Designed miniproteins, single chains, continued (4). Designs and how they scored, part 10

Each design is a single chain, and the fold is of that chain. pLDDT is the mean over its residues in the fold that is shown.

## One batch from the design tools (miniprotein)

Design m12316
Fold by ESMFold2-Fast:
Structure m12316 (fold): chain A 109 residues (1-109)
Amino acid sequence: KEKAKEEFEIGLKAMEIGFRAWNIAGIAVGGEAMRLAERLLREGMEYEEVEELIERATRRLAEEHPELVEETEKKVRKARTVEEIEEVGREVRELFRRYFEEELEEAEE
């Protein structure tokens, strides 16, 4: 079914955006970036717009909070369960969502 192909392509595009965010600000930000990208792409936002918004939010977080990014990465490497990884990444994911929201608001102005 054509709709299943569209969903698969959205997933691949979201993963690509997530991997780029991971390279800049660590795995917790990468995971959240992937989830946000998937949502926006499903809502009909253009790929280039989603990519630009997420990249801007990711770079701002990494520039303003480099110590938080580094500490989160170190804690993720020591985590032994998925639940520990989720808890360790909570603060950086909440901050990333806030930066993303600010970038989205600026783009609408």
Scores: mean pLDDT 82

Design m12317
Fold by ESMFold2-Fast:
Structure m12317 (fold): chain A 100 residues (1-100)
Amino acid sequence: MLEALEEAIARLRELRAQSPPELARVLTAVIAELEHIREDLERGRVYSREEVARIAAGMREWVRAQVARLLAEHPELDPAAAEALAAEIDRILDELVARA
């Protein structure tokens, strides 16, 4: 779990560095959530696979909602790039759940 979580955080940080500021803020929120889980694990908390899957599902839903809102409010954003970013976040979270 901890190693998979650290890898997910690192990949999300790379995506954030390549993202427009509006989408970078979405990534910052996802990274912060995963960093809180990492801190909990380092303190000896145990997460079940079902808990990790539920947290990941909530993050996916939130990311999709934020991307849709940003695309509606910011016509300068490339919809294809925003959708590709959401898909990559989804893939990273799926890999994290699979390795939990």
Scores: mean pLDDT 85

Design m12318
Fold by ESMFold2-Fast:
Structure m12318 (fold): chain A 90 residues (1-90)
Amino acid sequence: SAGELLRALLEEMARRAAADPAFREKAVALLRRDAELARELAKRSEGERKELLERLAEALEAYADAVAAGDVEAAAAEARRFAEVAERLA
């Protein structure tokens, strides 16, 4: 599924970020920007879509925090959460 692929790609990104500080810095900045975009979309949304976009933003921020810390295990857990929310939005 698209969600399963997305989860696997995010887990791979976390592993790469743990080994490459320059990539980590860039990835974290992009993830935090995407979380802000999700929050902005949530402000313009209603009902279940608003709730899912808020959860997506939370999952992106938690994933970014784990990536920034070099915590591959925590990043993998947040990647699963992100993928599940993203699949529900599709």
Scores: mean pLDDT 87

Design m12319
Fold by ESMFold2-Fast:
Structure m12319 (fold): chain A 90 residues (1-90)
Amino acid sequence: DEEKEKEELYKEAKKKLEEAAKAIYQDINRGVEIGKELIEKLKEYPEAAKIAAETIEAMVTLALSGAATEERLMEIARKGVEKIKEVLKK
């Protein structure tokens, strides 16, 4: 069931991107590893995988800039999740 598979992938993306945001705030490398796990899981949906990768890159860039707060990283994660949801609904 493609719809069930997409719903599970959306839930996983939400969980993993929020976990990555919290992890990046404390340990950038740990957050990147969480992001890689999600990207591998999304590889059959290349548009969703691309959004996940771009979301992780945006969070890492913000953290390296010294301007990162947990709230800002979570905002980036939530925007990424919403874009993944829209792509998976097609």
Scores: mean pLDDT 86

Design m12320
Fold by ESMFold2-Fast:
Structure m12320 (fold): chain A 60 residues (1-60)
Amino acid sequence: DEIIDTLAGAPVYNVFDYAKELYKKGYSLEQIRELLEGKVQKKVLDIFLREYEFVLENEN
């Protein structure tokens, strides 16, 4: 996936934008985590998982 490949070195905000797109397409929070796990840098993934879980939980 071109978007996932781009996220490999991307800032956290790009990861959030991609995850929001997946959520709108009907992907579950768990599926989104699985797709990003191993595809983004560990530091970005750690920040993303902590912040994104909180954001999605409060937006839905």
Scores: mean pLDDT 62

Design m12321
Fold by ESMFold2-Fast:
Order: sequence, then structure tokens, then C-alpha cells
Structure m12321 (fold): chain A 71 residues (1-71)
Amino acid sequence: PTTTTQTFEDEHVTVTATATGASIVKLKFENSDGTVVEGYVQTGSAPTTVTADFYAKKGEKITATVTLTPV
């Protein structure tokens, strides 16, 4: 899995994850307390692009974790 952490200033966030040569089976957004604020789990065929919308409070640190299909 690939992990990226960012501190947000806005209360509404849209994130698009795109995989090249692989499909996304899971996308997870966690705050600094380890609480999942938004996530995607594969339903049917795994997509190469996933868009997620979630609420992040000003100064909140969100960690995104992407899980890909084995190639």
C-alpha cells in the first residue's frame, strides 16, 4: 500500500486516486486518531480511478492509504 499524509485547511475535500498498470481495491482516509473518515472498498471490478469526498476540519491531518491489485 502507498500512504500519503496531508494537513487540510478546508472542511470539504475531494481526492482522486489513479493507478497506472494496476487496479484500486481499497482507498482509505484516516485522521490523526486513526479514525476512518472516508473509504472505498472494491465492489465488482476494481477500478483504475477512484474519487472520494470527505470532511476534513481546518488543521486536521489526514492519511490516505491506497491498496492495489497484485500484478
Scores: mean pLDDT 68

Design m12322
Fold by ESMFold2-Fast:
Structure m12322 (fold): chain A 78 residues (1-78)
Amino acid sequence: MKFSPLEEQVMLLLLENEKTGLTAKEIADRLNVSQSTVNRILDNLEKKGLVERVKSKTDRYRITEEGKKALEAARAAK
């Protein structure tokens, strides 16, 4: 699977924060992009089963096992 550079960065941040996850705002702040851009990327990755939404007072996102495998495969193929 091929990721855009920004999708790969989102996946890497979630991998680094695997246990707790991150909010869309935290991802946006770390990547210096708009929260709306991050929301679109997270929606696409969630539809693919590569990230999961953890419902709390604020929606948090975590990388899935399939997401970790897809990211490793994409990075190994480069």
Scores: mean pLDDT 79

Design m12323
Fold by ESMFold2-Fast:
Structure m12323 (fold): chain A 63 residues (1-63)
Amino acid sequence: MIDDLTRNMNNYQNLRDTYLNNANNADPSKKGGYLSLANLYDGNYNTNKTNLNNAMNQMKKNM
């Protein structure tokens, strides 16, 4: 449902931003790990955002 997609999108955005911030403040030895996690969650965020936009557009068509 749209509510689930919105919640998941917000969660992935928060995780992405958290790990990006951790990467910026981390020692070089840990920075790569945080960037990998940030990239993973950014991908998940974009996927959920696309799915949400598609669901919203489908609702518009059904009106």
Scores: mean pLDDT 79

Design m12324
Fold by ESMFold2-Fast:
Structure m12324 (fold): chain A 68 residues (1-68)
Amino acid sequence: SMSRFRQMRDTVDTNSRILDGLGPVGSSVSGGARGMVRQGERGTDEEGIRYISEGNNMAQDSIQRFQQ
């Protein structure tokens, strides 16, 4: 679904902005997550969702590690 794709992309963007605020290491991770969103936009909807999910997991894992 295009609505689901957009929602997941927005989630990655939100998490990436949090990482950007955590400094240079966070900005490096956010760049990778945003890159996965761009790759997802090039693929099929199913492949796009998978790429975005991987980017979101990367961002969330990094945020949790910074908060410990």
Scores: mean pLDDT 70

Design m12325
Fold by ESMFold2-Fast:
Structure m12325 (fold): chain A 104 residues (1-104)
Amino acid sequence: DAEARLAALEAALAADPSLTPEEKAELVALARRLLEAGVEGLRLYLAKDEAAIDAALADGRTGTAVFVIVDGELRTASRSVPEAEFLAEARRLQAEYRARVAAA
């Protein structure tokens, strides 16, 4: 359930004292845009959520997205796939999803 995952992310971000309110808002907005775009298989984690990332990697699943703030800029990173390859795969999945919706 995408809405349940978004709610869980909002709760986790609210509990993180290392993020500013502005950074939390940016991460929520980005997650909402990705869910609205229908990117199937995308998982969203904070870079410091090591236990959840390690569990996801152990499952052998792809499409893991780790959002980090680097030098004041929001970036997407994946521990299992290079960022460039992850972004290319995410865009490919979005295009396939939109094509399926158009074909239905």
Scores: mean pLDDT 51

Design m12326
Fold by ESMFold2-Fast:
Structure m12326 (fold): chain A 90 residues (1-90)
Amino acid sequence: GAMEEEIRRLEREARRLEREARRLLEQARASTGAEKEAYIAQAIRLAEELVRTGLRLMEAGEEANDLEAILRGIGFVLRGIGLQLDAESL
């Protein structure tokens, strides 16, 4: 139904955000000065968006009574927090 479509949409968005944040962290590690700072700032923004998307996925999973979606949402929240901490450590 509509909630199953929303869960799939949120999962795709979370995976996209995670990939892009990791790519930006890799670019930050290979960069210096203002360019590095710009990649770090963008990676933090995407990591924060990944946390928000994971929370929305948990909410959608709860509404659909989909335990697997809830657990995937928790995973995205934890990975988003980890990526934000990694970015702030650069």
Scores: mean pLDDT 93

Design m12327
Fold by ESMFold2-Fast:
Structure m12327 (fold): chain A 81 residues (1-81)
Amino acid sequence: DEIKEVKLTLSIVYGALDAVREGHRDVAIRLLEGALKITKDPEVKKLLEEALQAVRDGHYDRAIELLEQAIKKLEEKLKEL
């Protein structure tokens, strides 16, 4: 079910964004790894892979920007489903 997949991914990505903003690095990494296992959208996958790398490297501002872009794409996809 594509709608359920997109909604679940969106929920996890919002959780990852909150974790990054609060400085919970390990939580953010686990949530991003989880989102990457379920997402099938290539553009969202690329944004989440880049966000995961940014979190690992301590580039939190960049990770936030990438996660906000992923959220926007997922929300746009939900409106078209």
Scores: mean pLDDT 88

Design m12328
Fold by ESMFold2-Fast:
Structure m12328 (fold): chain A 101 residues (1-101)
Amino acid sequence: SPVERLRRLFEEISRVLEEIIAKTPADKQEEVRELFEKARELMKGILEAVENGDIDRAVELFEEFLRVYEKIREYAPPELQDRLDALVGEIVRILNEIRAA
């Protein structure tokens, strides 16, 4: 289902975020961790909204997720930026499929 694919993508994003934390300098780790917790809260909210059929809420939360994602992306090395960009692109595709249903 689109919801199962979305859940798997968020699990992959969470793994990439943990890898970014591990590669972040110690003096910046707390700042990056706060952004990651916000991203995780938003991902959870998007999944709950989609599962409840509240597509407008899911889109609103995804727009907020993109703002947080842009900030996280600045801390990521280029290889992880590319991986995050690909995963976020697939989320956009799935959300468009759900909206068209």
Scores: mean pLDDT 85

Design m12329
Fold by ESMFold2-Fast:
Structure m12329 (fold): chain A 74 residues (1-74)
Amino acid sequence: PAVPAEVLAAYRAETAPLGVGAAAVASGDRAALRAAIREAVRQLIARGVPLSEIAAELEAAGEDDLAAEVRALE
């Protein structure tokens, strides 16, 4: 089954840069972006989204190492 639209929207909202987030991307502050992604993943897990679906979305976003972390939780 597909991931619910509100869950994907929450993930994308947490990972999308706004204002200072855009500056962090421009400066190469990958750690701040990855922290935001990890928080979004934690929220998805708390909502009962399957780990495989979360990992697939992370892989699609190019976050292969974070996808591996999620798969390790299985």
Scores: mean pLDDT 62

Design m12330
Fold by ESMFold2-Fast:
Structure m12330 (fold): chain A 88 residues (1-88)
Amino acid sequence: SRGAELAREAAREAGRAAAASDLPAERAAGAAIAAIGAALTTELLSADPSAPAEEARAAGEALARAAEAAGSERGAELGREAARAAAA
């Protein structure tokens, strides 16, 4: 689905930002963001098209906030797009 695709790309961008950091806290944040992204894509891919749209949207917004915290504005944008796609 489009939401899952966008969430996966958001997780990749967040991971790249974390990998470029020398700070252990940012690496930990990047790993958490990647795990959240993987969980989101799994849920979006396995979900009934008409079911948990609100949960997928909330997860996309959470991913966007986490990516922004890791320093990835592109990851944040993609996370927000994933949330919007889940609403369709």
Scores: mean pLDDT 65

Design m12331
Fold by ESMFold2-Fast:
Structure m12331 (fold): chain A 66 residues (1-66)
Amino acid sequence: MEKIESFEDVLDELARQRGWDGTPESMRETVANAPSVGVWAMLSGYVRVREKREGRPAVELPPPRK
């Protein structure tokens, strides 16, 4: 189960490991390479959290791989 406060910190560290700094192009590439719906959901969730944090509109993300 995810915790709202720690969720963002965990995803921030994951993004650093992947060299992702939250640009729309990096977001789309990372989400497009998600091997499963679970990974896709986690990455898209991070994008949504970051959008809300930075006051940005929703970024268009690729659908989950099936």
Scores: mean pLDDT 63

Design m12332
Fold by ESMFold2-Fast:
Structure m12332 (fold): chain A 75 residues (1-75)
Amino acid sequence: SSSDRQAAQQQITRINNDHSSQMSQLHSQYQSSTTTQQRNQVRQQMIQLTQDHQQRSTAIYDQHGIPVDHYSPPP
């Protein structure tokens, strides 16, 4: 329904905003990192966040029964 689609879109917008904020923080942390170990840890966190974001997006669409023609990784 239109209501389900609207609810899903609002949830997607929220998790996209959260993801963008978290990625910005990690990017700043990466740039300020002084050791290879610190950079590797931040990089792993970025990868995990991206994977979690993709999974959450897929789950939201699936929960609301919305036909989606893409399951691409988040930007």
Scores: mean pLDDT 80

Design m12333
Fold by ESMFold2-Fast:
Structure m12333 (fold): chain A 97 residues (1-97)
Amino acid sequence: MSEKIYEEVKENIVAAAATVYALAVAEGVSLEEALERLAEALLKEGIEEEKVRELVERIREEIERNREAFEAAMRAAVEAARAAGIESPALRGALAR
């Protein structure tokens, strides 16, 4: 199971990066905190520490490289939710950032 999770995340690194970024914004936590939570979850799945470190760094690099695109997508999603009347503390926090 752990090897399959490692390969799936590795092959879908952009989707994993977008998910981590979205979770950080939704939970109102820093990107570093979101990446730390991901690392802990992967370790609990039995993935080796060095492989977890590799995945976390690749996800960080993808977020940094595509930061403007992720920020634009997140702003669009938050504006769409606000227009639909969806209200949450996380969405208010995202708009204030």
Scores: mean pLDDT 72

Design m12334
Fold by ESMFold2-Fast:
Structure m12334 (fold): chain A 87 residues (1-87)
Amino acid sequence: SLKDKYIEDLKNYRDQAIAELRELAEKATPEQKEKLDAFIDSLNAKFDEMIEKIRKVKDENEIKELYNQAKEFLDSELEQARKFAES
């Protein structure tokens, strides 16, 4: 289904984002690593909430809107983490 395809795509996208955050953590100071680990925990919690919202919706337009919001969220979190790692 469209919903299952979008959920699978988002999970793959989240997994790639987490992998990049883990790589940033490996190069980080202990203090930066603690903050990056907190980013990962926060990202996973919010992402899981977004997936649950998609699971409950039947309207295709609303599914697409939630999919786009989830992608934008992941991109924003990753950009924030990259900027932090560069400081």
Scores: mean pLDDT 83

Design m12335
Fold by ESMFold2-Fast:
Structure m12335 (fold): chain A 70 residues (1-70)
Amino acid sequence: SMSEETYKRLKKGVEEASKLEGQGRLTAARAVRAEAIRAEKEGLISKEDAEEVVKQADELIEEARKEGAP
């Protein structure tokens, strides 16, 4: 389904962001977070799945900030 494909794509985005460091991780995690919010608003993903992706992206953003990203 579209929801399953969107969720898998966003989860892959989280995994790819987690492989980056500092500014790269911050930029990638912010992009995934924004896409998850947009997809939820457009009805392409469930609220629960979007919240899970946003939570994981926020964790990566905090890790990037601890690594010295602004």
Scores: mean pLDDT 86

Design m12336
Fold by ESMFold2-Fast:
Structure m12336 (fold): chain A 71 residues (1-71)
Amino acid sequence: KVYPPISSEEVRRIGEELGLAPEIIEAAVAFLEEHPEVRLSREELRTLLTTVRASQSAAAFRANLERLWAD
């Protein structure tokens, strides 16, 4: 099942809705731009961002995203 690519603006909007820090939102944008093969629905993206939002820094958040994707 192929989902359309989520734009950087949509990622930022969802991150703002979830109350994520700006540096965490930008880490998520960078991850998705570097991994265009990752096809997530908006709901899957919201779930992923919610799960890892407790990360203390942008670097930790990015490491958590890369680990989840590598599995």
Scores: mean pLDDT 69

Design m12337
Fold by ESMFold2-Fast:
Structure m12337 (fold): chain A 70 residues (1-70)
Amino acid sequence: DILVGVLYIMAGVAKAIGDDKSSALFRQAARALEEGDVDRAIALLRQARDDYGSLSDETVANLERQAREL
């Protein structure tokens, strides 16, 4: 629940600075978590890192850990 909210905030910030592609990926990751698809959410966050450089390796690792917690 908290992580989903954080991802929607991150999507809003990305959109505000003109990064529409990262914004879309963060929003899709939030939706994947709402649907219980943790692996899909992690794949989308890794894509934001790899394709757009919007997340560091450390940030992705921290978000992955949070997504896998109960």
Scores: mean pLDDT 82

Design m12338
Fold by ESMFold2-Fast:
Structure m12338 (fold): chain A 92 residues (1-92)
Amino acid sequence: GANKEALEQLISNLKEVLSLVKDADIQKELEELIAKAEALLNDPNPSVAQVKELLNEALEVLLKALKHTQDLDDVLKLIANTLQLLGLLLDL
């Protein structure tokens, strides 16, 4: 369902931001979020609450990434995409 699709899109977005950021601490936080998202995707029944919590954690790290990148427009687009994923889960 929508939870797995949202997790797959989130993983894709986080991996793209990881390629745009050179700060080692932010890279580590992004890698930890990717690992959490992949673990939740491997859960046979991920809850909407768990996916929303992960999306909120991802948004906090993405806002930090924005301060440590030269590719502002690309990171802002990925933040917007992540906000849209959260909105879709709220409408379910």
Scores: mean pLDDT 81

Design m12339
Fold by ESMFold2-Fast:
Structure m12339 (fold): chain A 93 residues (1-93)
Amino acid sequence: DEERTRLLRVAAGALSDELRWLAETADIPEDLKERLLEAAEALREAAAGDYPLSVLLQALAAGQAALDEAYKIVPKETREAMDRVLARGIAAA
């Protein structure tokens, strides 16, 4: 299912960008920044390559886990804004 795989690659790319932006701009601990950047790299690699669906789903799950951890620290307003942008990006793909 090429269409489904394409949408998942778009989602992985969008999540990668959000995690990298959060790591660069948010006032969060250095260890958490490193986790976000690692997750963003994995998502970017999954989005850019011709990887199997299992790799894309694993990267997306890991990225979501990292985002959830960051959201415990960042303001609710920032979390809601980022979730809204990510959801719209995925829906527009």
Scores: mean pLDDT 76

Design m12340
Fold by ESMFold2-Fast:
Structure m12340 (fold): chain A 57 residues (1-57)
Amino acid sequence: HRAEADRARAEAAEAAARGDLREALVLLGQSMKHYQAAGDSRAALAALEEARRLAEA
């Protein structure tokens, strides 16, 4: 779960850099769920905060 979460978060950053905010938000949501499944609440919260920041931009 953590490796999948890290991958999704990295791909979300690439999508955001391309201006594909919708794809970035989807990938951050996937990353958050994988971090939660791994028991990494702090990483899940960080992914949620990144998603919120992108959505409010």
Scores: mean pLDDT 79

Design m12341
Fold by ESMFold2-Fast:
Structure m12341 (fold): chain A 65 residues (1-65)
Amino acid sequence: MQERIIEALKKNAEELTKSLSEIAEPSQVKQMEEVVANMKAAKTPEEVHEELLKFSKILKEVFES
């Protein structure tokens, strides 16, 4: 797998979490930060994909708020 793509996804998720922290509820920010930490700890593309699915669910909740 392309390591540069995985690292870009991790960095993008972290930056998006920082940007959304200004409009999201504190509990949603905490959940997003936890998912980003799990992505950074992930060693396989499958683990990164699983965390991306969790992240997308939290994003939906933020935008529906």
Scores: mean pLDDT 77

Design m12342
Fold by ESMFold2-Fast:
Structure m12342 (fold): chain A 95 residues (1-95)
Amino acid sequence: SAAEEQEKLLEKLKELLKKTVENYRDFLLELAKKRPHASIEEKVAEIRTSLQALVDLFLKLVEPDLSPEQAKKLKEFAEELIEEAVKEVEKELKE
């Protein structure tokens, strides 16, 4: 059904977004570790902003292919991914 196809699309997009956010988080974290003069607070804020920009671009590109309900679910999932990524970054930078 069209509803089942939309649900499968949402799950594939969630998987792709999670992988992309985690890879970009790790890249940004390694860059942050090479910046000795920036504070942990500044590094965390910059990483959050960069992850949000990536997510916003991803959502803009995929929104036309999703129903409003599925787009909302993907956006909520993306917000949770950013919060978890930021927590991981903060933990790693405090070590």
Scores: mean pLDDT 88

Design m12343
Fold by ESMFold2-Fast:
Parts: structure tokens; sequence; C-alpha cells
Structure m12343 (fold): chain A 102 residues (1-102)
């Protein structure tokens, strides 16, 4: 059964992806924006796993710091996608962990 935290993460990802798409729409073509959105949506399970793993490994960390770190990793992935590049799950986890320590 999905935890309340997992459902909260899913809702947060919906909002974060929508915000990234809105910002990219100001500077990129509609086709580029659609491609980035599709790639972000395809990677939702990866971002959920990273957030849950960080919550398990750092149980005393403020949940809002985990959500912020996840947002940083999402933004980094979106910029890589804009450049026609990709990023591994391990690299995304490293970016999120570095953001969490800020």
Amino acid sequence: MKSVFERTLEAHLDNAIAQIVAELSKRLSPEQVAAVRAALEARRPTFLRIALELAEEYPDTDPFKILRALGTALGYFAEKLVKGETISEEELREIALRALKE
C-alpha cells in the first residue's frame, strides 16, 4: 500500500513538472517543451525512488528539504534534455544528495 508520503511526492512531482514546463515555454519551441515534458513524465518512477531512498537514509531530514532536492534534480535533468543529453539514475541521485546537503 502506498504511504501518504509517496502520494505527496507524486502530487509534488506533478506540480514541479508543470512549473518546469511553464518556465521552458518562455524560451523554447512548443516541440522542445513537449519532448522535455514527455521525458520528465517517463522518469517519474526514478524520481520517486530517489526521494524515498533519501527519506529512508536521512530520516531526521526535513521532508521539505527532500522535496527541494528532488526539484533540483528535476531541473538539472530538464536542462540536460534541452541539450539533447541524458543522465543516469545514479547521477540524478548524486545531484539530489548534493542539493539535500545545502
Scores: mean pLDDT 81

Design m12344
Fold by ESMFold2-Fast:
Structure m12344 (fold): chain A 114 residues (1-114)
Amino acid sequence: LSEEVKEKIKEAINKFIEEVVNDIKKEFPDVKIEYPEPKSVEEAVEILSGIIIRTAVKENLYDPENPGLMDVSSLPVLVKIMNGKKKVTPEELYEAIKKEFEKIEEEIIKEYEE
């Protein structure tokens, strides 16, 4: 990939992370969210999944002692990528984020490659 295409992918992924973080801050204004800039798409998936799971634990959105579902109904961006599903496992969430980032990467590559 060209450096220009790589930078566009990075910008789009960072924008998606910021949209999810803004949804979290809107619903949970006292939550402090800090994360390093992702070095790869794979690292971006780990970072965003980690932010959401830590938020779910802190805000009691799921029970970690029982097989549970995270309630993401208050986070519109996540509901959208989960195809309207409002209660999801951490594994379902990870896979959905991964697929969304892969889709972003593919769409940008198609736009900029001949």
Scores: mean pLDDT 79

Design m12345
Fold by ESMFold2-Fast:
Structure m12345 (fold): chain A 79 residues (1-79)
Amino acid sequence: SEVEERIREILEEAEREFAAHADDVAAMRAILARTYREIGRVLAEAIASGAVSDAEAEELERFAMEGLGRLRARLAAAE
């Protein structure tokens, strides 16, 4: 779906930014916080517009949380 592709793009951008700031934990925290907010907005807009069903929204949320979980793990390893 277009929403899944957008979430993937956001996560891929965050992963690239993490690599660019691997020695800066404060920058990594800021990137993670921004990524959470951006994904949250994308999901909220998709739900509000009726672009996704409840079941699709749950799957997209799980997909997003898995990607964010990988970023959190990288941040934890850097701390």
Scores: mean pLDDT 86

Design m12346
Fold by ESMFold2-Fast:
Structure m12346 (fold): chain A 94 residues (1-94)
Amino acid sequence: SADELLERIAQLFLEAAARLRAGEPVEAVMDRLTEEVEKALENYPDYKEMFQVLMDRLRQELAAHADDTARQLALLERTAGMILMRIRMLETQQ
């Protein structure tokens, strides 16, 4: 289901935050996150376009805060939280 897909994507963002916290370079973290998200969306073309926009925006925000790892971590975790919140909103309106 779409909800299971979005929950999986949110988990990928939390895993990316864990990798960044462990000292992995942000570019390597984002490249892996992008690959894992694209793989998860392989059979969901409509979601692929929406997540490409989200990933591009996130890369820009991370680059704007390149000297602040704590803020970069917060951005990844906040993005995961927003995806989970979107699932809850959709479930409540159905």
Scores: mean pLDDT 79

Design m12347
Fold by ESMFold2-Fast:
Structure m12347 (fold): chain A 77 residues (1-77)
Amino acid sequence: STLAALAPAVEEALAAGDKERLLRLVYEAAEALVRAALAQGASEEEVRAGLAEMEKDLTPEQAAAAREALDRVLAEA
């Protein structure tokens, strides 16, 4: 999956302390996850709930990036 392809990049960014790269990877992961969920028939409410659970493990900046990706994908739908 697209999310699995991002895992090595996330590990490298975490090891390097590259916060800017981590924000880009969080955005890309959230975009891919939202698009995949919608393609599988998930509702907007279900996708928003799933992202809210993911945000519990994110920094405020990473959570903002994930929310931006969600809002962008939903605006395209």
Scores: mean pLDDT 77

Design m12348
Fold by ESMFold2-Fast:
Structure m12348 (fold): chain A 94 residues (1-94)
Amino acid sequence: HMEELKRLAREFVERLEQAFEKYKDEIESNPKLRELYKKLQEIVEELRAAIDAGADPETILELLRKAVGYAQQIADELNNEELRDIVLEAIEKL
């Protein structure tokens, strides 16, 4: 359902942003993490714009999958269990 996909995307983004605020200094200290985080921020903004514009479910799902992919890379680089849990929950619901 489109409504559930939009809610899942918004919940994922909100949880991810809250977690990243906790780890911002660690992310900014690592050049690889800064690049991944920048790419994730760009995809998150595209995802929000797509949801607000009423884009088709395929577009929203593609952007959400890209965001999950970058978040997983960041979680792995940080060795961060909270971020991994957020990513795994999103994958399970997709």
Scores: mean pLDDT 83

Design m12349
Fold by ESMFold2-Fast:
Structure m12349 (fold): chain A 79 residues (1-79)
Amino acid sequence: SELIELLERLKEGHELSEEEQKRLEELAKPVEEWVKKHSEEVKKLAEELREKNKGKTGLDEQIDFVIELIKKYEEEKKK
């Protein structure tokens, strides 16, 4: 997934170009809309990842959470 690749680069500390930032925003919009429609599923995933990370909420953990949301969105889109 292009969106996941862009987020992995951010997690590695790479600066995104203006074009890459625009692309990230474009790809993120449908995921944001999906998150709003599936708030209970998103909440459950957040609780599962918080448990796995023992309550850590750093940038890496936040990016991992967003990547897992994107994976769920992409899997449901394939139905």
Scores: mean pLDDT 75

